# Ledger of designs, part 75: designed miniproteins, single chains, continued (4)

Each design is a single chain, and the fold is of that chain. pLDDT is the mean over its residues in the fold that is shown.

## One batch from the design tools (miniprotein)

Design m14582
Fold by ESMFold2-Fast:
Structure m14582 (fold): chain A 101 residues (1-101)
Amino acid sequence: DLSSLSREQLLDLERELQRKIEELYRWAQEVMKSLSPEEQAQVQKLAQEYQTQENMSPKVAFIIAVETLLVERGDLSSNSVIAEAMQNEGTLRGIQLVLSK
């Protein structure tokens, strides 16, 4: 329960989750370098759709778009990275709401 955490604990959790998102973003950027121009265009389109339709941050939308393409190609047998990125963004939004009170 985020509301039961101290301000200092919330700030520490926010930094930890931002760090995890940055690690996933770096992974996604490395994957992007291995993709064809056509696949890169598909990732960019998916990321824009996630930003617009689901109000996702640009970094999280990009991570999810890369994972989606790899799952569709059969290169990944799991969507755990997508699940983690979505959970981390949801938790960050929750922290920011509590901190604004």
Scores: mean pLDDT 76

Design m14583
Fold by ESMFold2-Fast:
Structure m14583 (fold): chain A 86 residues (1-86)
Amino acid sequence: MEYAKKAIEYAEKAIEYAEQGDVEKGAEYLIQAGKYLGDGIEDASKATGVVLRAIGEALEGLLTGDPEIVKRGAERVKKEAEELLE
């Protein structure tokens, strides 16, 4: 359960930074949140998909300068991590 809790922590920070318009910090925290979520998933294929998706959303946010992309990615990671705790 440690990985799921860390994923939530980092996703919440990513949302915070994205809401402040700090796309770079939001993306950094989103990538870490995705990594922790992946670490909490035993299915290697699903874990890989979750990590790559978080990285992709973070990179898209950085390339476009759109904090909303980072925020949506972080909200998704947070939701998936919360489901992992259920």
Scores: mean pLDDT 86

Design m14584
Fold by ESMFold2-Fast:
Structure m14584 (fold): chain A 59 residues (1-59)
Amino acid sequence: MDQEVRELVARAFELATKLAQKGETRTASNFLKEARDALARRDLEKAQEVVKKAEEELK
């Protein structure tokens, strides 16, 4: 579970970087904050939610 949370947070950071490159810096910043919070809490469900929302924002 801890490993899965770390992998999801890494993916969220990657997606946030792509959002920032598209000019959506505020949205990217919000996803980074949520991803860091999920990592601190070891919250797998929150990490999954952040990744899903970031993927939706990219398309």
Scores: mean pLDDT 81

Design m14585
Fold by ESMFold2-Fast:
Structure m14585 (fold): chain A 88 residues (1-88)
Amino acid sequence: AAPPSNQEILDAIRAAVEALARRSRQLLQQALKDGKITPQQYQAYLEKLDQEMKEVKALLEKWAKEETLPVEWQKDAEAMLAKIKALE
């Protein structure tokens, strides 16, 4: 089988990041409902998640313009996913 294209890899990363962001928002909303975090903490976490998602989108747009993905793209993607997960 042929290796996946850069577009297929980028789409998979985007889908994974969006899925993790949705899960993080669900966990934050549940924590707010359960009284485990304050409304102020909830808002701060959402703002941080939104900022990190903007950075991820900018990086994916940059990578989409390359003929080949950088050697460190997996490491960068894993670091971004870890940051989003840390907001849970």
Scores: mean pLDDT 72

Design m14586
Fold by ESMFold2-Fast:
Structure m14586 (fold): chain A 95 residues (1-95)
Amino acid sequence: SSVDLKQKFSSNPEDTSPELLEERKEALKHLPEGNAVYLLQNDLKLVPLLPSDIKLPKAKQLLALTKEAQKLFPESQALKDLHEQVLSYLDLLLS
């Protein structure tokens, strides 16, 4: 259900496993554009609140998910904006 998908995005904020990343990529295929954008924007808001050692791998996973969502919704300006915001945050973490 859509509720179960939302829980999978929010309930494991510290999980940086490749398996969860692939599960979330698959889940994106079943979401309307607005729901995908909303969940990914919420993930970006949560990343700065994570432990320092998890922020970088989580931000990298969020970039991968945003790129996957852009393949599904190539005309989405919100996803283009989110992609740039995630890149900016990664630059901040790497400086």
Scores: mean pLDDT 80

Design m14587
Fold by ESMFold2-Fast:
Structure m14587 (fold): chain A 66 residues (1-66)
Amino acid sequence: MLEEAEKVAEELREIGERSKSPEAAEMARDGGEAVLRVAKEGSPEEARRFMEAARALGELIRRATE
């Protein structure tokens, strides 16, 4: 779980950086931090949902900025 969360957080961070938008980069960073926190301290169900939300956020940023 944590290893998957770390990968999701890293991918989200990269998407935010590639967007060239400071707002998107900040949102991606905050989302990644939330995923890691929930993976360490939350329930497995919460961790899974946060990872799914992070992947959805990454896709939205990617679609908005190409």
Scores: mean pLDDT 80

Design m14588
Fold by ESMFold2-Fast:
Structure m14588 (fold): chain A 57 residues (1-57)
Amino acid sequence: MKYVVSEEAGEGFLKLLGLKPGDELSDEQLEKFARYLGLSREQAIELALRNGGIRKI
């Protein structure tokens, strides 16, 4: 399953991952985000989806 950075993504999120709106998130990017937050990969994905930072393709 693929995730894409949303147009609604915050500047901090974009800067942390070196991404821009429309970019696909790799497994490594998702793991990096999860580690940064101290969350599991699944929890980090749910948080980003809830906050509108990413969307499912």
Scores: mean pLDDT 79

Design m14589
Fold by ESMFold2-Fast:
Structure m14589 (fold): chain A 93 residues (1-93)
Amino acid sequence: NPELEKKIQEIEDKLLNRERLEPTKENIDLARLLRALNLVELHARTDVSREERLATIREALSLVEDNEEALEYLIAHLRELGFSDEEIEEAMK
């Protein structure tokens, strides 16, 4: 989703530059999605146990559970990082 990716990048750039963000639902949801993406990317690059991988997926999914578009984007990203559908489904228990 190129529009969502652009919005994520804009929020990340503003946070890195310490710019003020209006606490709109969109900005809050984008910040939560960015946090979720950073968590799963960090663990995908680290040799961690299956239990720790599942815990990270659960934490990331919980950050975006109230936003369907963000949830779908996170699930697609998890698949790209090499998490299996079985791991994702088990984490969603």
Scores: mean pLDDT 79

Design m14590
Fold by ESMFold2-Fast:
Structure m14590 (fold): chain A 66 residues (1-66)
Amino acid sequence: GMADAEKALEAARRNPDNAGAATAAAHEALKSGDYELALEAAEIALRADPDNPGARQVRARAEELL
């Protein structure tokens, strides 16, 4: 749900250099239909690892659905 996605984003914000945590938050937000939150989490992941394929995929999908 959206609450789970918000909690995951909070964890990603606390560890902005952990691309894995941010990518997980992005997937949870996308699953919850919170496309703005999914985009924010994907951007955090891409700042840590610009080549992260999961984060790139979520960013593209979230932008498409916004």
Scores: mean pLDDT 79

Design m14591
Fold by ESMFold2-Fast:
Structure m14591 (fold): chain A 107 residues (1-107)
Amino acid sequence: SSKIEELSKKVMEVMKETAIKVKDLIKNKAPDSKIQSVLDDAQEQIMKLADEYGVSEEAKKKLKLIMEGLKEAALYWAKTESAESTEGVFLLLSDGGVKLFEEFIKS
């Protein structure tokens, strides 16, 4: 099997699960700290996958920047606690999975 295909699938699964968890936390009016914790855990999981699959240090730096941007945007949306913001966060994190996938394919 292609290691890149395995890596991309795992990264997309992490981001999909993260999107679902964050959406549920927003609907349940969870504190920002809990949402931040879920996002931080997702970043750590993605960085561990990058290390496991031998992604370059330069690619890992770029992945970290992408994840930090996604985290900041998701927390911003979460503060509005609206149906539109909940949908926006879900789409943002789902699209983030695609962007991370594209970065791994370039490696």
Scores: mean pLDDT 75

Design m14592
Fold by ESMFold2-Fast:
Structure m14592 (fold): chain A 55 residues (1-55)
Amino acid sequence: SPDAVRAEIDRLEGIRRELDAQLADPSLSPEEKAAYRRGLDVIDRRIAELRRQLA
């Protein structure tokens, strides 16, 4: 349902904010930074896909 799609977008946007906050930590290793960036890429693609379903 459209309501379920909107709820999932809101959830993913919350996770995205958390990952962005983690990336601001200067103590992260290069490996940890790469993992967080990959996570953000996956989330951004999923949000874009879900938004297309609402268009």
Scores: mean pLDDT 87

Design m14593
Fold by ESMFold2-Fast:
Structure m14593 (fold): chain A 81 residues (1-81)
Amino acid sequence: DLEAQRAALRARAAEVQALIDEKGITHPEVLEALLEHARELAEAMLKQVEREGKLDVEEVREKVKEELERLEELAEELLEE
């Protein structure tokens, strides 16, 4: 159920927000939770595309992977500098 998946993602986002409120945005646990949430969101989007059959799943997967790698590089730069 797509609605149930969106509800689960919203619940995860609320958990991440609670961690930000408790520990602060620069805490390592918060950054790890944000990266995990981004990956889960990307997986849900790919599953949606697969179900609707209107986009090339492989093309979408490559694009999502590229964006995730870009975010990981940005996080590493910010943590090092």
Scores: mean pLDDT 67

Design m14594
Fold by ESMFold2-Fast:
Structure m14594 (fold): chain A 91 residues (1-91)
Amino acid sequence: DAARAEALARLDALLEAHRDQFSDDEIAALRAQVRAQLAQLPPPLAQAVVQTMDIQERYRDNPQQKQKLLDQLSDQYREAGLAAEEAVLAK
């Protein structure tokens, strides 16, 4: 639940930062879609969504480092007994 709340808070912050690029209807639709997806995920996969969002934002201007960190995250979830494809689908 904490991971889901954190993911939604990060989404809200990103949408507010880019409010000029999205309509209110688009923001509402994105929030509803992400909320529905997070509600279906176990907490470890919800945490993967938070970590993915963090990497996407921090390394926006460095695609090579972004991809490297996303690959490392995928490997960590696979080693932890979580399917990497399930973590990717959480994006």
Scores: mean pLDDT 66

Design m14595
Fold by ESMFold2-Fast:
Structure m14595 (fold): chain A 68 residues (1-68)
Amino acid sequence: KEELIEKLKPILSEEDAKKVAEAVYNALGTRNLDIVLGAARVTLKKLGKEDKYDEVIKIAEEYFKKVM
């Protein structure tokens, strides 16, 4: 979602922010926080951005709580 991309752009690149936001957005339909955070984690690992893990997970969790 666009809001997630904007929050992630300062931490990741625009391209990586879009990939992570897409994974999180697609997982929102499950309404399960662990699945949503797992999607973000797997995507970050594939991108080699494990060093940004804590920052991205916090943003994804706050977004989930805001929209659910």
Scores: mean pLDDT 80

Design m14596
Fold by ESMFold2-Fast:
Structure m14596 (fold): chain A 113 residues (1-113)
Amino acid sequence: MSPLQQTAIEEIEEMLAKEEDPEKRELIEEILELAKKTTNSDQALALAGLAYVLYKSDDPKQLEAVRKTLEAIKADPTLNVYEVGGLLLEHGGLETAELFSEFARKLLEKAGV
């Protein structure tokens, strides 16, 4: 497992442990299972970014954008972090995409890449 994928999984696990909303927990748990199964460390980064938007946001539009983006990833496991960010921008607007991008940047720094 790459350092980036390992760091992404650890961050998702920490968010899942702290989340109290059962609907958000169910989605973060699904994201965690996908991050563990992916052979693409860039997709693990994207999945961690999705979990972060769920964990930080109580905006129904942002939560719906994450649900739609997660379904797109499940349909196409080749989607990269930029394509996932674009879907979040399309469905959730600029603030959703900014939350995702800021976390992805910090996770890359933490993973030493």
Scores: mean pLDDT 85

Design m14597
Fold by ESMFold2-Fast:
Structure m14597 (fold): chain A 80 residues (1-80)
Amino acid sequence: MEEKREKLIEEVLQATSEAAPRVPAADRPRLIKETVEAINALHKGDTEKAKKHLEEMARIAERAGDTPVAERLRKIAEEA
């Protein structure tokens, strides 16, 4: 279902954009890498890979103190 995939990708991009200003500069390359890998996995329908990358993004957000974004990323992972 392409519509569901597109919605999840948009939610990932929105969450990343909200978290990025709070993430330390040293962790931003990892956040970008995990975001790209999550989007690629979602685009391919690779649910297991998408969940792993979304969970790592959530951990980065939590470490930055952005618990609401971390919770949203985990919900996206459950929907994937």
Scores: mean pLDDT 83

Design m14598
Fold by ESMFold2-Fast:
Structure m14598 (fold): chain A 69 residues (1-69)
Amino acid sequence: ALQEEIEKLKKEADDAFAQAVGHLSKYIDAYIAGDRALAEQHFAEYQKYLAEYNKKEAERKAAEAKLAA
């Protein structure tokens, strides 16, 4: 059902956003500690999960548009 698809996409988006926030926090901690290599690694993971969040949000909006039709 479209409602189940929307709920799944919302959960996947929320999970991706939580991962992005976690890596952003670790990026800041590593940057403050002077560990540039670790900071760059966590920033790359932050960008990856932020992209996944945006993709899942776009898919959720498309599914919501289908449900409203």
Scores: mean pLDDT 86

Design m14599
Fold by ESMFold2-Fast:
Structure m14599 (fold): chain A 86 residues (1-86)
Amino acid sequence: EEELLKEAKKRVKEIVYKVAKEYNLPKSVADKAYKVVVDLVLNSPDADPDKTLAALKAVGFPDEAAEKILEEVHKIPAELAKKYGL
């Protein structure tokens, strides 16, 4: 429900902004990446990882940072599904 979606979005935002800070990227890049990850991971948990990686690179993340974001956010849908018995 709404609480689950809010929690997931908060986690995604924390991950994206943390990685952006580690790689000294501007907040505008983090904002774009947040929207990409919400769309491709939360709305499409079975989305192709290559598509997410390419989209993150397109908004300005280097390969290593994009992979790090993908690794961390990939855990969110499975963890939430397990927690809520989906």
Scores: mean pLDDT 76

Design m14600
Fold by ESMFold2-Fast:
Structure m14600 (fold): chain A 96 residues (1-96)
Amino acid sequence: MLEEKKREVARSLAVLLDESREEEIAEMLLNRDIEGLRELVKKTVKPEALEKALKYLELIVRLYERAVKLLEEDPSMSPEDALAEALREEALKIEK
């Protein structure tokens, strides 16, 4: 069940990155293949957008890692609640 919740978080974040590559991106997040994710972004975005796309990828990876940690600390938490909490924490950092 915990592994299923982690997979749901990975899929939700993968859709935000690229809906057409949801399964590939979700597996990379689950395996913590950050270099694979960076390479995918480099191949799929225009050179002019690359810096912003890589910063967005770094945000997605941080959200995934934080949501997973929240689920590990409280396995009764839903994937949606864990991701929502990770998003709130990152939003507070951006506002500061």
Scores: mean pLDDT 81

Design m14601
Fold by ESMFold2-Fast:
Structure m14601 (fold): chain A 91 residues (1-91)
Amino acid sequence: MSEETLERIKKLAEQLLKDPNNKEAWKELFRLLFGYEPTDEQIEAFKEVVPKDTLKRILEELSKGTEEGLRKAALPLVVAYTIAQLLAPPP
């Protein structure tokens, strides 16, 4: 992970802490972390299945802009992304 990518992830996490309904910020975050852009439906499913306190914790770790924060957020994000893919598959 480059320092530029970590800084972008940090800024996106800060945006999402202020406005967790910003779907464009969620799409960019998933693209940077997983190389795939989720649909609006997949983001909605992700937000429905992941507890709000867990989402906040993930975003707080990512907002630190550190490799350690990214590692701590990675597994919960992968699990949540997988659930979103299963609940809102492409039509």
Scores: mean pLDDT 76

Design m14602
Fold by ESMFold2-Fast:
Structure m14602 (fold): chain A 80 residues (1-80)
Amino acid sequence: MKLSELSKEEAEKELKELSKKYGIEPDISNIHQLPFDEQVRFAALYILSKGYAETYSYDHPWLIEVIKKGIELAEFKGPV
C-alpha cells in the first residue's frame, strides 16, 4: 500500500514502529537520529498522523527540506 493511502491511525502505528526500530521517541525533534532515507519516511508519517506540516517552517534548513520531501512522499494536501 502506498504511504499516502495510510489512514491517520495507520500512520501513527507506522510512526511508532519506525521509532521503536531506531530506539527513539516518535517526535520530530528525534528525526536527526535516523538515516536520511528514513528521515523522509518519518516526516511523512508524522505529517499524516498529525494532519499538518506548516508548524515546522521556522526550524533548521535541513529539517525544512526533509519535511518538504515528506510532504511529497505522503502526497499531503492539507495545511503546509
Scores: mean pLDDT 69

Design m14603
Fold by ESMFold2-Fast:
Structure m14603 (fold): chain A 55 residues (1-55)
Amino acid sequence: SRRAAFDRQRQALVDQHRRRAADIVKTLDGMDATIALLRSMADFTEQYVRLRQDL
C-alpha cells in the first residue's frame, strides 16, 4: 500500500539522519583526539627544549 511505502521511506530518512548524527559525533571525537595529540606534542617540545638548555 502507499501507506506502507510511505512508512518505509520515512524510516529510511530517519535512519539516514541517525547515521549523519553518528558521523558528526565521530568527527568531533576525532577532532578532540587530534587536539589532545597536538597539545601533548607541544608539551613534549617545551620539555625537550628545556632539557637541551639544561645540558
Scores: mean pLDDT 80

Design m14604
Fold by ESMFold2-Fast:
Structure m14604 (fold): chain A 63 residues (1-63)
Amino acid sequence: MKLSPEEVAALLAQVPGLSEEVRAALVELAKKYNGNVTLALAKLVEEGLITDEQYAALREVFG
């Protein structure tokens, strides 16, 4: 799914336990990948910024 940076930020507000750094990184990666949130989330887990469990939870929110 492709989302605007504003839509990504709004959905992230519904996810508890995420730091501001992780939220900002996801918004910037979503911009970099033209709103492809799946690629942005995969990049965050590859960089160790989120856990596999957080990745699964975020995919439920954005899927």
Scores: mean pLDDT 73

Design m14605
Fold by ESMFold2-Fast:
Structure m14605 (fold): chain A 91 residues (1-91)
Amino acid sequence: MSLEELIEETKRLAEELARLEIERLRREAAGEDDSELARRVEELAERTLETAQKAIELALEQGNLEAIREVQQILAEAQQRILAAREELEA
């Protein structure tokens, strides 16, 4: 994959990860079974981190500091969405 393709894939995976984890948190708060979602979230988290790592490594080889910042921002935005949803469920 090209660097651009790895960044796009990281963004896609991170957005899906945030969506599924938020759904899992909502089911947990409702006392519903989330076992399948928890497994899927774990698998998706691993894939997201592996793809992000490949993007960062390729960006470092190319000296593309901007691409590294973009990957970090993608991951940070996904984390912020999950944390915001968790806080709403605790309120």
Scores: mean pLDDT 85

Design m14606
Fold by ESMFold2-Fast:
Order: structure tokens, then C-alpha cells, then sequence
Structure m14606 (fold): chain A 87 residues (1-87)
């Protein structure tokens, strides 16, 4: 993954730790639009796996609630689905 994409995932993780669910979602959506949109499905899936793994780590370490992490991931996935269906 591009370092800028990794940095965006870390920023989203930081915001989620602070309880800023909306900020985490916005950070991931902006990263998707800037670095991932228009790339292959394989590149998108690698990025999504990195996001899922990082959010899962946060929950396992007790740094974020399962509910908040699922909302961040779920809303991001819905946005991607809409954007890829209606380009």
C-alpha cells in the first residue's frame, strides 16, 4: 500500500480511538476517493483488508468499541458500493 494510504488508515484509527466515528468515516472515504477510486478491484480489496485488520486490532486492544468499528467499516463499504455502482 502507498504510504499516504497507510497514513490515512492510521488517522482514521486515531479518530475512532477518540470516539470520532464520523471523522473516521470521512477520513476513509476521502482516502478511497483520492487513492483507490478508479483502481482495480484487487487494489481496492487490499486496502479494505488493511482497514478491516486495523479496526479489528483496535477492538482487540480495547481501544475502540466493536459497535463503533462496525459502523465505520459498514458506512465506508456502503459508500464504496454506491460510488462503484453509480460512477
Amino acid sequence: LDPAVVEAIEEAARLLEEGDVGGAVQTLIKAYETYILGKSKEERDKWLKAVEDRLEELVRRGRASRFDAEIVLGVTLIYIGVKETFP
Scores: mean pLDDT 84

Design m14607
Fold by ESMFold2-Fast:
Structure m14607 (fold): chain A 78 residues (1-78)
Amino acid sequence: SLVEEAKEAVRRAAEALVEKKGFSEEQAEKFEKEALEFIEKLAEGDPEIVEELKSLGLDPEEAIKLFTEALKEQLAKL
């Protein structure tokens, strides 16, 4: 699923931040927590986030896909 793929990309990004960018485990854990929370709110259809996305011409599914693709692109550059 898109949500599972996004969560996997977040976990991979958190690992890469520690291994390749010298982030502390605490910093990586904070990033992972905040990113996973954002994905979960998108998946649940949080009204505030959905309205903000609509103003940008995006639906939640498109936003999750774009976020996941952006994380994967950044991971490939690390």
Scores: mean pLDDT 81

Design m14608
Fold by ESMFold2-Fast:
Structure m14608 (fold): chain A 80 residues (1-80)
Amino acid sequence: DEEIRELQLEYGAAALEVLRTKGEEALKEIEKELNKWREENSEESREMMIELTKKAIEMLKEVAGEPSEEAIAEARAELA
């Protein structure tokens, strides 16, 4: 699914930016909040997974800002 792959790339880039600028503990805290949201939404539909991923990307960007070109390039390389 190309849409899911594109969202995974955006998530990867944003997560790398948090890791590089804020560190591993900040990334873990964001993932913990996302897991709480996932537990509250027990339906694993494609639409719910897309919504969760978009929410994750927004949360990561709020913490570390827009991913740098270098973070985007690294995320692309990891997925290639």
Scores: mean pLDDT 75

Design m14609
Fold by ESMFold2-Fast:
Structure m14609 (fold): chain A 99 residues (1-99)
Amino acid sequence: KKEEILKAFKEFIRKAYEKAVSLGLMTEEEAQKAYEDDLKIIEKVLEKNPDIKELSFDVTFYTDKSKVVKKALRYGFSIKIENGKIIVTKDEEKLIERK
């Protein structure tokens, strides 16, 4: 089940970064580096929380055309664990500066 969660995360994040590149939010190189950084974060979270049952993501975080969102993607996410879910949310502080 842990491997299934990791596979689902990889597929979701890869598609999200492909979308971000198609929207001009990041380059292929930036997307690849962010993808690798995200994988390390999730692997660490899964190691600490073996009872995780599902994933939940804010997809809007990856498709916004804001440069602030692009920077937030590169430098990390707010990752929260509730009721056996991994929740990936926007860095609200960085996103607020966009407005």
Scores: mean pLDDT 57

Design m14610
Fold by ESMFold2-Fast:
Structure m14610 (fold): chain A 64 residues (1-64)
Amino acid sequence: SLEDRAKQLFFEYGIAASKIPDEEEQQRELEWLNQMAAEWSDASPEEREKLIQELEEKVEELKK
C-alpha cells in the first residue's frame, strides 16, 4: 500500500517536473526525485510515511 502510493507519487512528480519550462529547475527537481528514491529504498516504515508526506507536498507545489 505505502509502496504503491510512493510509485504513484513518483510518477506524478515526474510528470509535473517535465512541465517545468526552465531546464535548470527541471534538472534540480529530477535530482531531488532521485535522492528521494534512494532514501526510500533504505528507509524504515516510519521514515517512509514521512517521505510520502514530503513527496505529496512537492507534487502539490509543482502543480501550482
Scores: mean pLDDT 80

Design m14611
Fold by ESMFold2-Fast:
Structure m14611 (fold): chain A 61 residues (1-61)
Amino acid sequence: MLTEEEIKELKEMFEEFNGVHPGSGKKFDTIEEFIEWAKTDPDFVKARIEWARKRGDPRFV
């Protein structure tokens, strides 16, 4: 259920935080593992997209 824009944002988040989820402290070895985990938590994805929107990201405004 992730859009291409959501996947791109998650990839950028993974690179920004070096594979560490800041809220939970959970570490991921690969971007693929991170995206698979994110698919199980739609509320997390929604929260990240809202953070991107708050930062003025034109993809989500």
Scores: mean pLDDT 72

Design m14612
Fold by ESMFold2-Fast:
Structure m14612 (fold): chain A 86 residues (1-86)
Amino acid sequence: SEAELEALRKAAEELEKIFNDWKSGKITLDEAKKRFLEVLKEYLKALGYSDEVIERVIKEFESLSDIQFLIFMKSFLDALRAKIAA
């Protein structure tokens, strides 16, 4: 739907800003993680997932190591970009 496409584009733009702000030293890694989880939460909510499902996903991310979190964050952004380009 148009709403799903808009949510996808918004998530990609917000994630790119988070990565750029972190790489440029404007925010810490902890702040980048916090902002990523907010973007993920809003994206899943826009897709119609329940609060219970969203909470489980967020808790799983909070249990990841810094390296695992960064790998997933990058993979998620790459997946969103691929969907936009298709």
Scores: mean pLDDT 84

Design m14613
Fold by ESMFold2-Fast:
Structure m14613 (fold): chain A 85 residues (1-85)
Amino acid sequence: MDEEQRRIIERVAERLGKRVEAADVLQEMLERGEVLEEEEVIEEVERLEEENIRLLKAGVERAIALSKGLPEEEAEEIARKVYEE
């Protein structure tokens, strides 16, 4: 089992390269005691990347709003709208 799971991790790493989310997905799945499946791990990483891109866009818009002198509460509302889109 350990050797098979390690080979799956190696294949995921080869296919995903340096994607930051890959480590987090692998850690969470292993902590839950899930058996790693290569395609399922890749699908989860891609889903998390899309969510993280939305969070990043929201964070950037929040920072821009704050830099323009808007209150933190208003900047947070702008970020929330960007994330929901």
Scores: mean pLDDT 70

Design m14614
Fold by ESMFold2-Fast:
Structure m14614 (fold): chain A 88 residues (1-88)
Amino acid sequence: DNLERVKEGMEKAIKEALKTGEKEVSVDVRYRDADGRERTTEVVVSGSLEGLAKARLAIEGKTVTRVPNPEERKEIKEIMEKIEKELK
């Protein structure tokens, strides 16, 4: 599933950003386009370190007291929806 592979890549990129203190990370994702051809695209994730930490928790489904705020949730959703349209 291309979407699951993208989510995994983003989750790893977010974890690295938190580990290294970077506010912007990129990950190369392989997917199949509408013609069934394999392609590689760069997915860039950017945001505040707090936003990235909350997004990581939301993606992992961890049980914590803190939840992503509406703005952080909307940004993650928009990125995922854009990727879903590209992979369709």
Scores: mean pLDDT 55

Design m14615
Fold by ESMFold2-Fast:
Structure m14615 (fold): chain A 73 residues (1-73)
Amino acid sequence: TDIEKLKEKFEENIKFAKENGLEEIAKRLEELKKEIIEKIEKDPSPRTISIAMSVLLVESGEIVMEVLMRERA
């Protein structure tokens, strides 16, 4: 389901952030995951799911950019 995929992607991103020493980002993602999943479980509307997926995409991109910038610095 979309909810299960969303949970998996958050867990992957949290693990990736922790493995790359981005502990503050990892904590932020854990909190964000909890909030988003709770909102979707209470309101599984297409709008809520779409917003959650958009947030996940943005956060994923920011993690990748942070890692790349640190490798080049």
Scores: mean pLDDT 75

Design m14616
Fold by ESMFold2-Fast:
Order: sequence, then C-alpha cells, then structure tokens
Structure m14616 (fold): chain A 85 residues (1-85)
Amino acid sequence: EAKERLEAKVKEIMEEYHMSPTPAFVEGARELALIRYNKKAYEYRWKAILYRAFARRDPDPKVSEEYLAKAEEYEKKAEEEIKKF
C-alpha cells in the first residue's frame, strides 16, 4: 500500500537522523519524505493549504467557495500522487 511505502521512508529518515519516535519528529520526517521522494505530492498539499488560506482572506463568499473547491481538488491530487509512492 502507498501509505506503507510512505511510512517505510519516514522510518528510514528517522533512523538516518537518529530521531526519537515523538509525534513532532514523525510529522517532520513525513514532510521530509514527501519532499525527497514525492515532490509532486508535496507541491499539491502546499497548493491546497494556500487555497484554503485564500478562501479565509476573501470577503466574497462566492470567491471563497471557489478557492475551497480548488483546495479540495489539490487535496485529491496529492492523495493520488501518494498512491504512486
């Protein structure tokens, strides 16, 4: 499974950097794994975060809804890229 492949790379990075198995280090190692081994998934996750931020800043509810739809689209694209991991 793609999740198992990602978690295997997270474990490899944690071992490489001698990280203790805390939630903060697991999260950091997961982010680093995506940057290293699936840059496309990382970019899509980042775009989703940006579009959610754009939705929050925009005072027009209709424009805000359009940004939220784009955020959801990029979240799905990130999930599809992670499946290829």
Scores: mean pLDDT 79

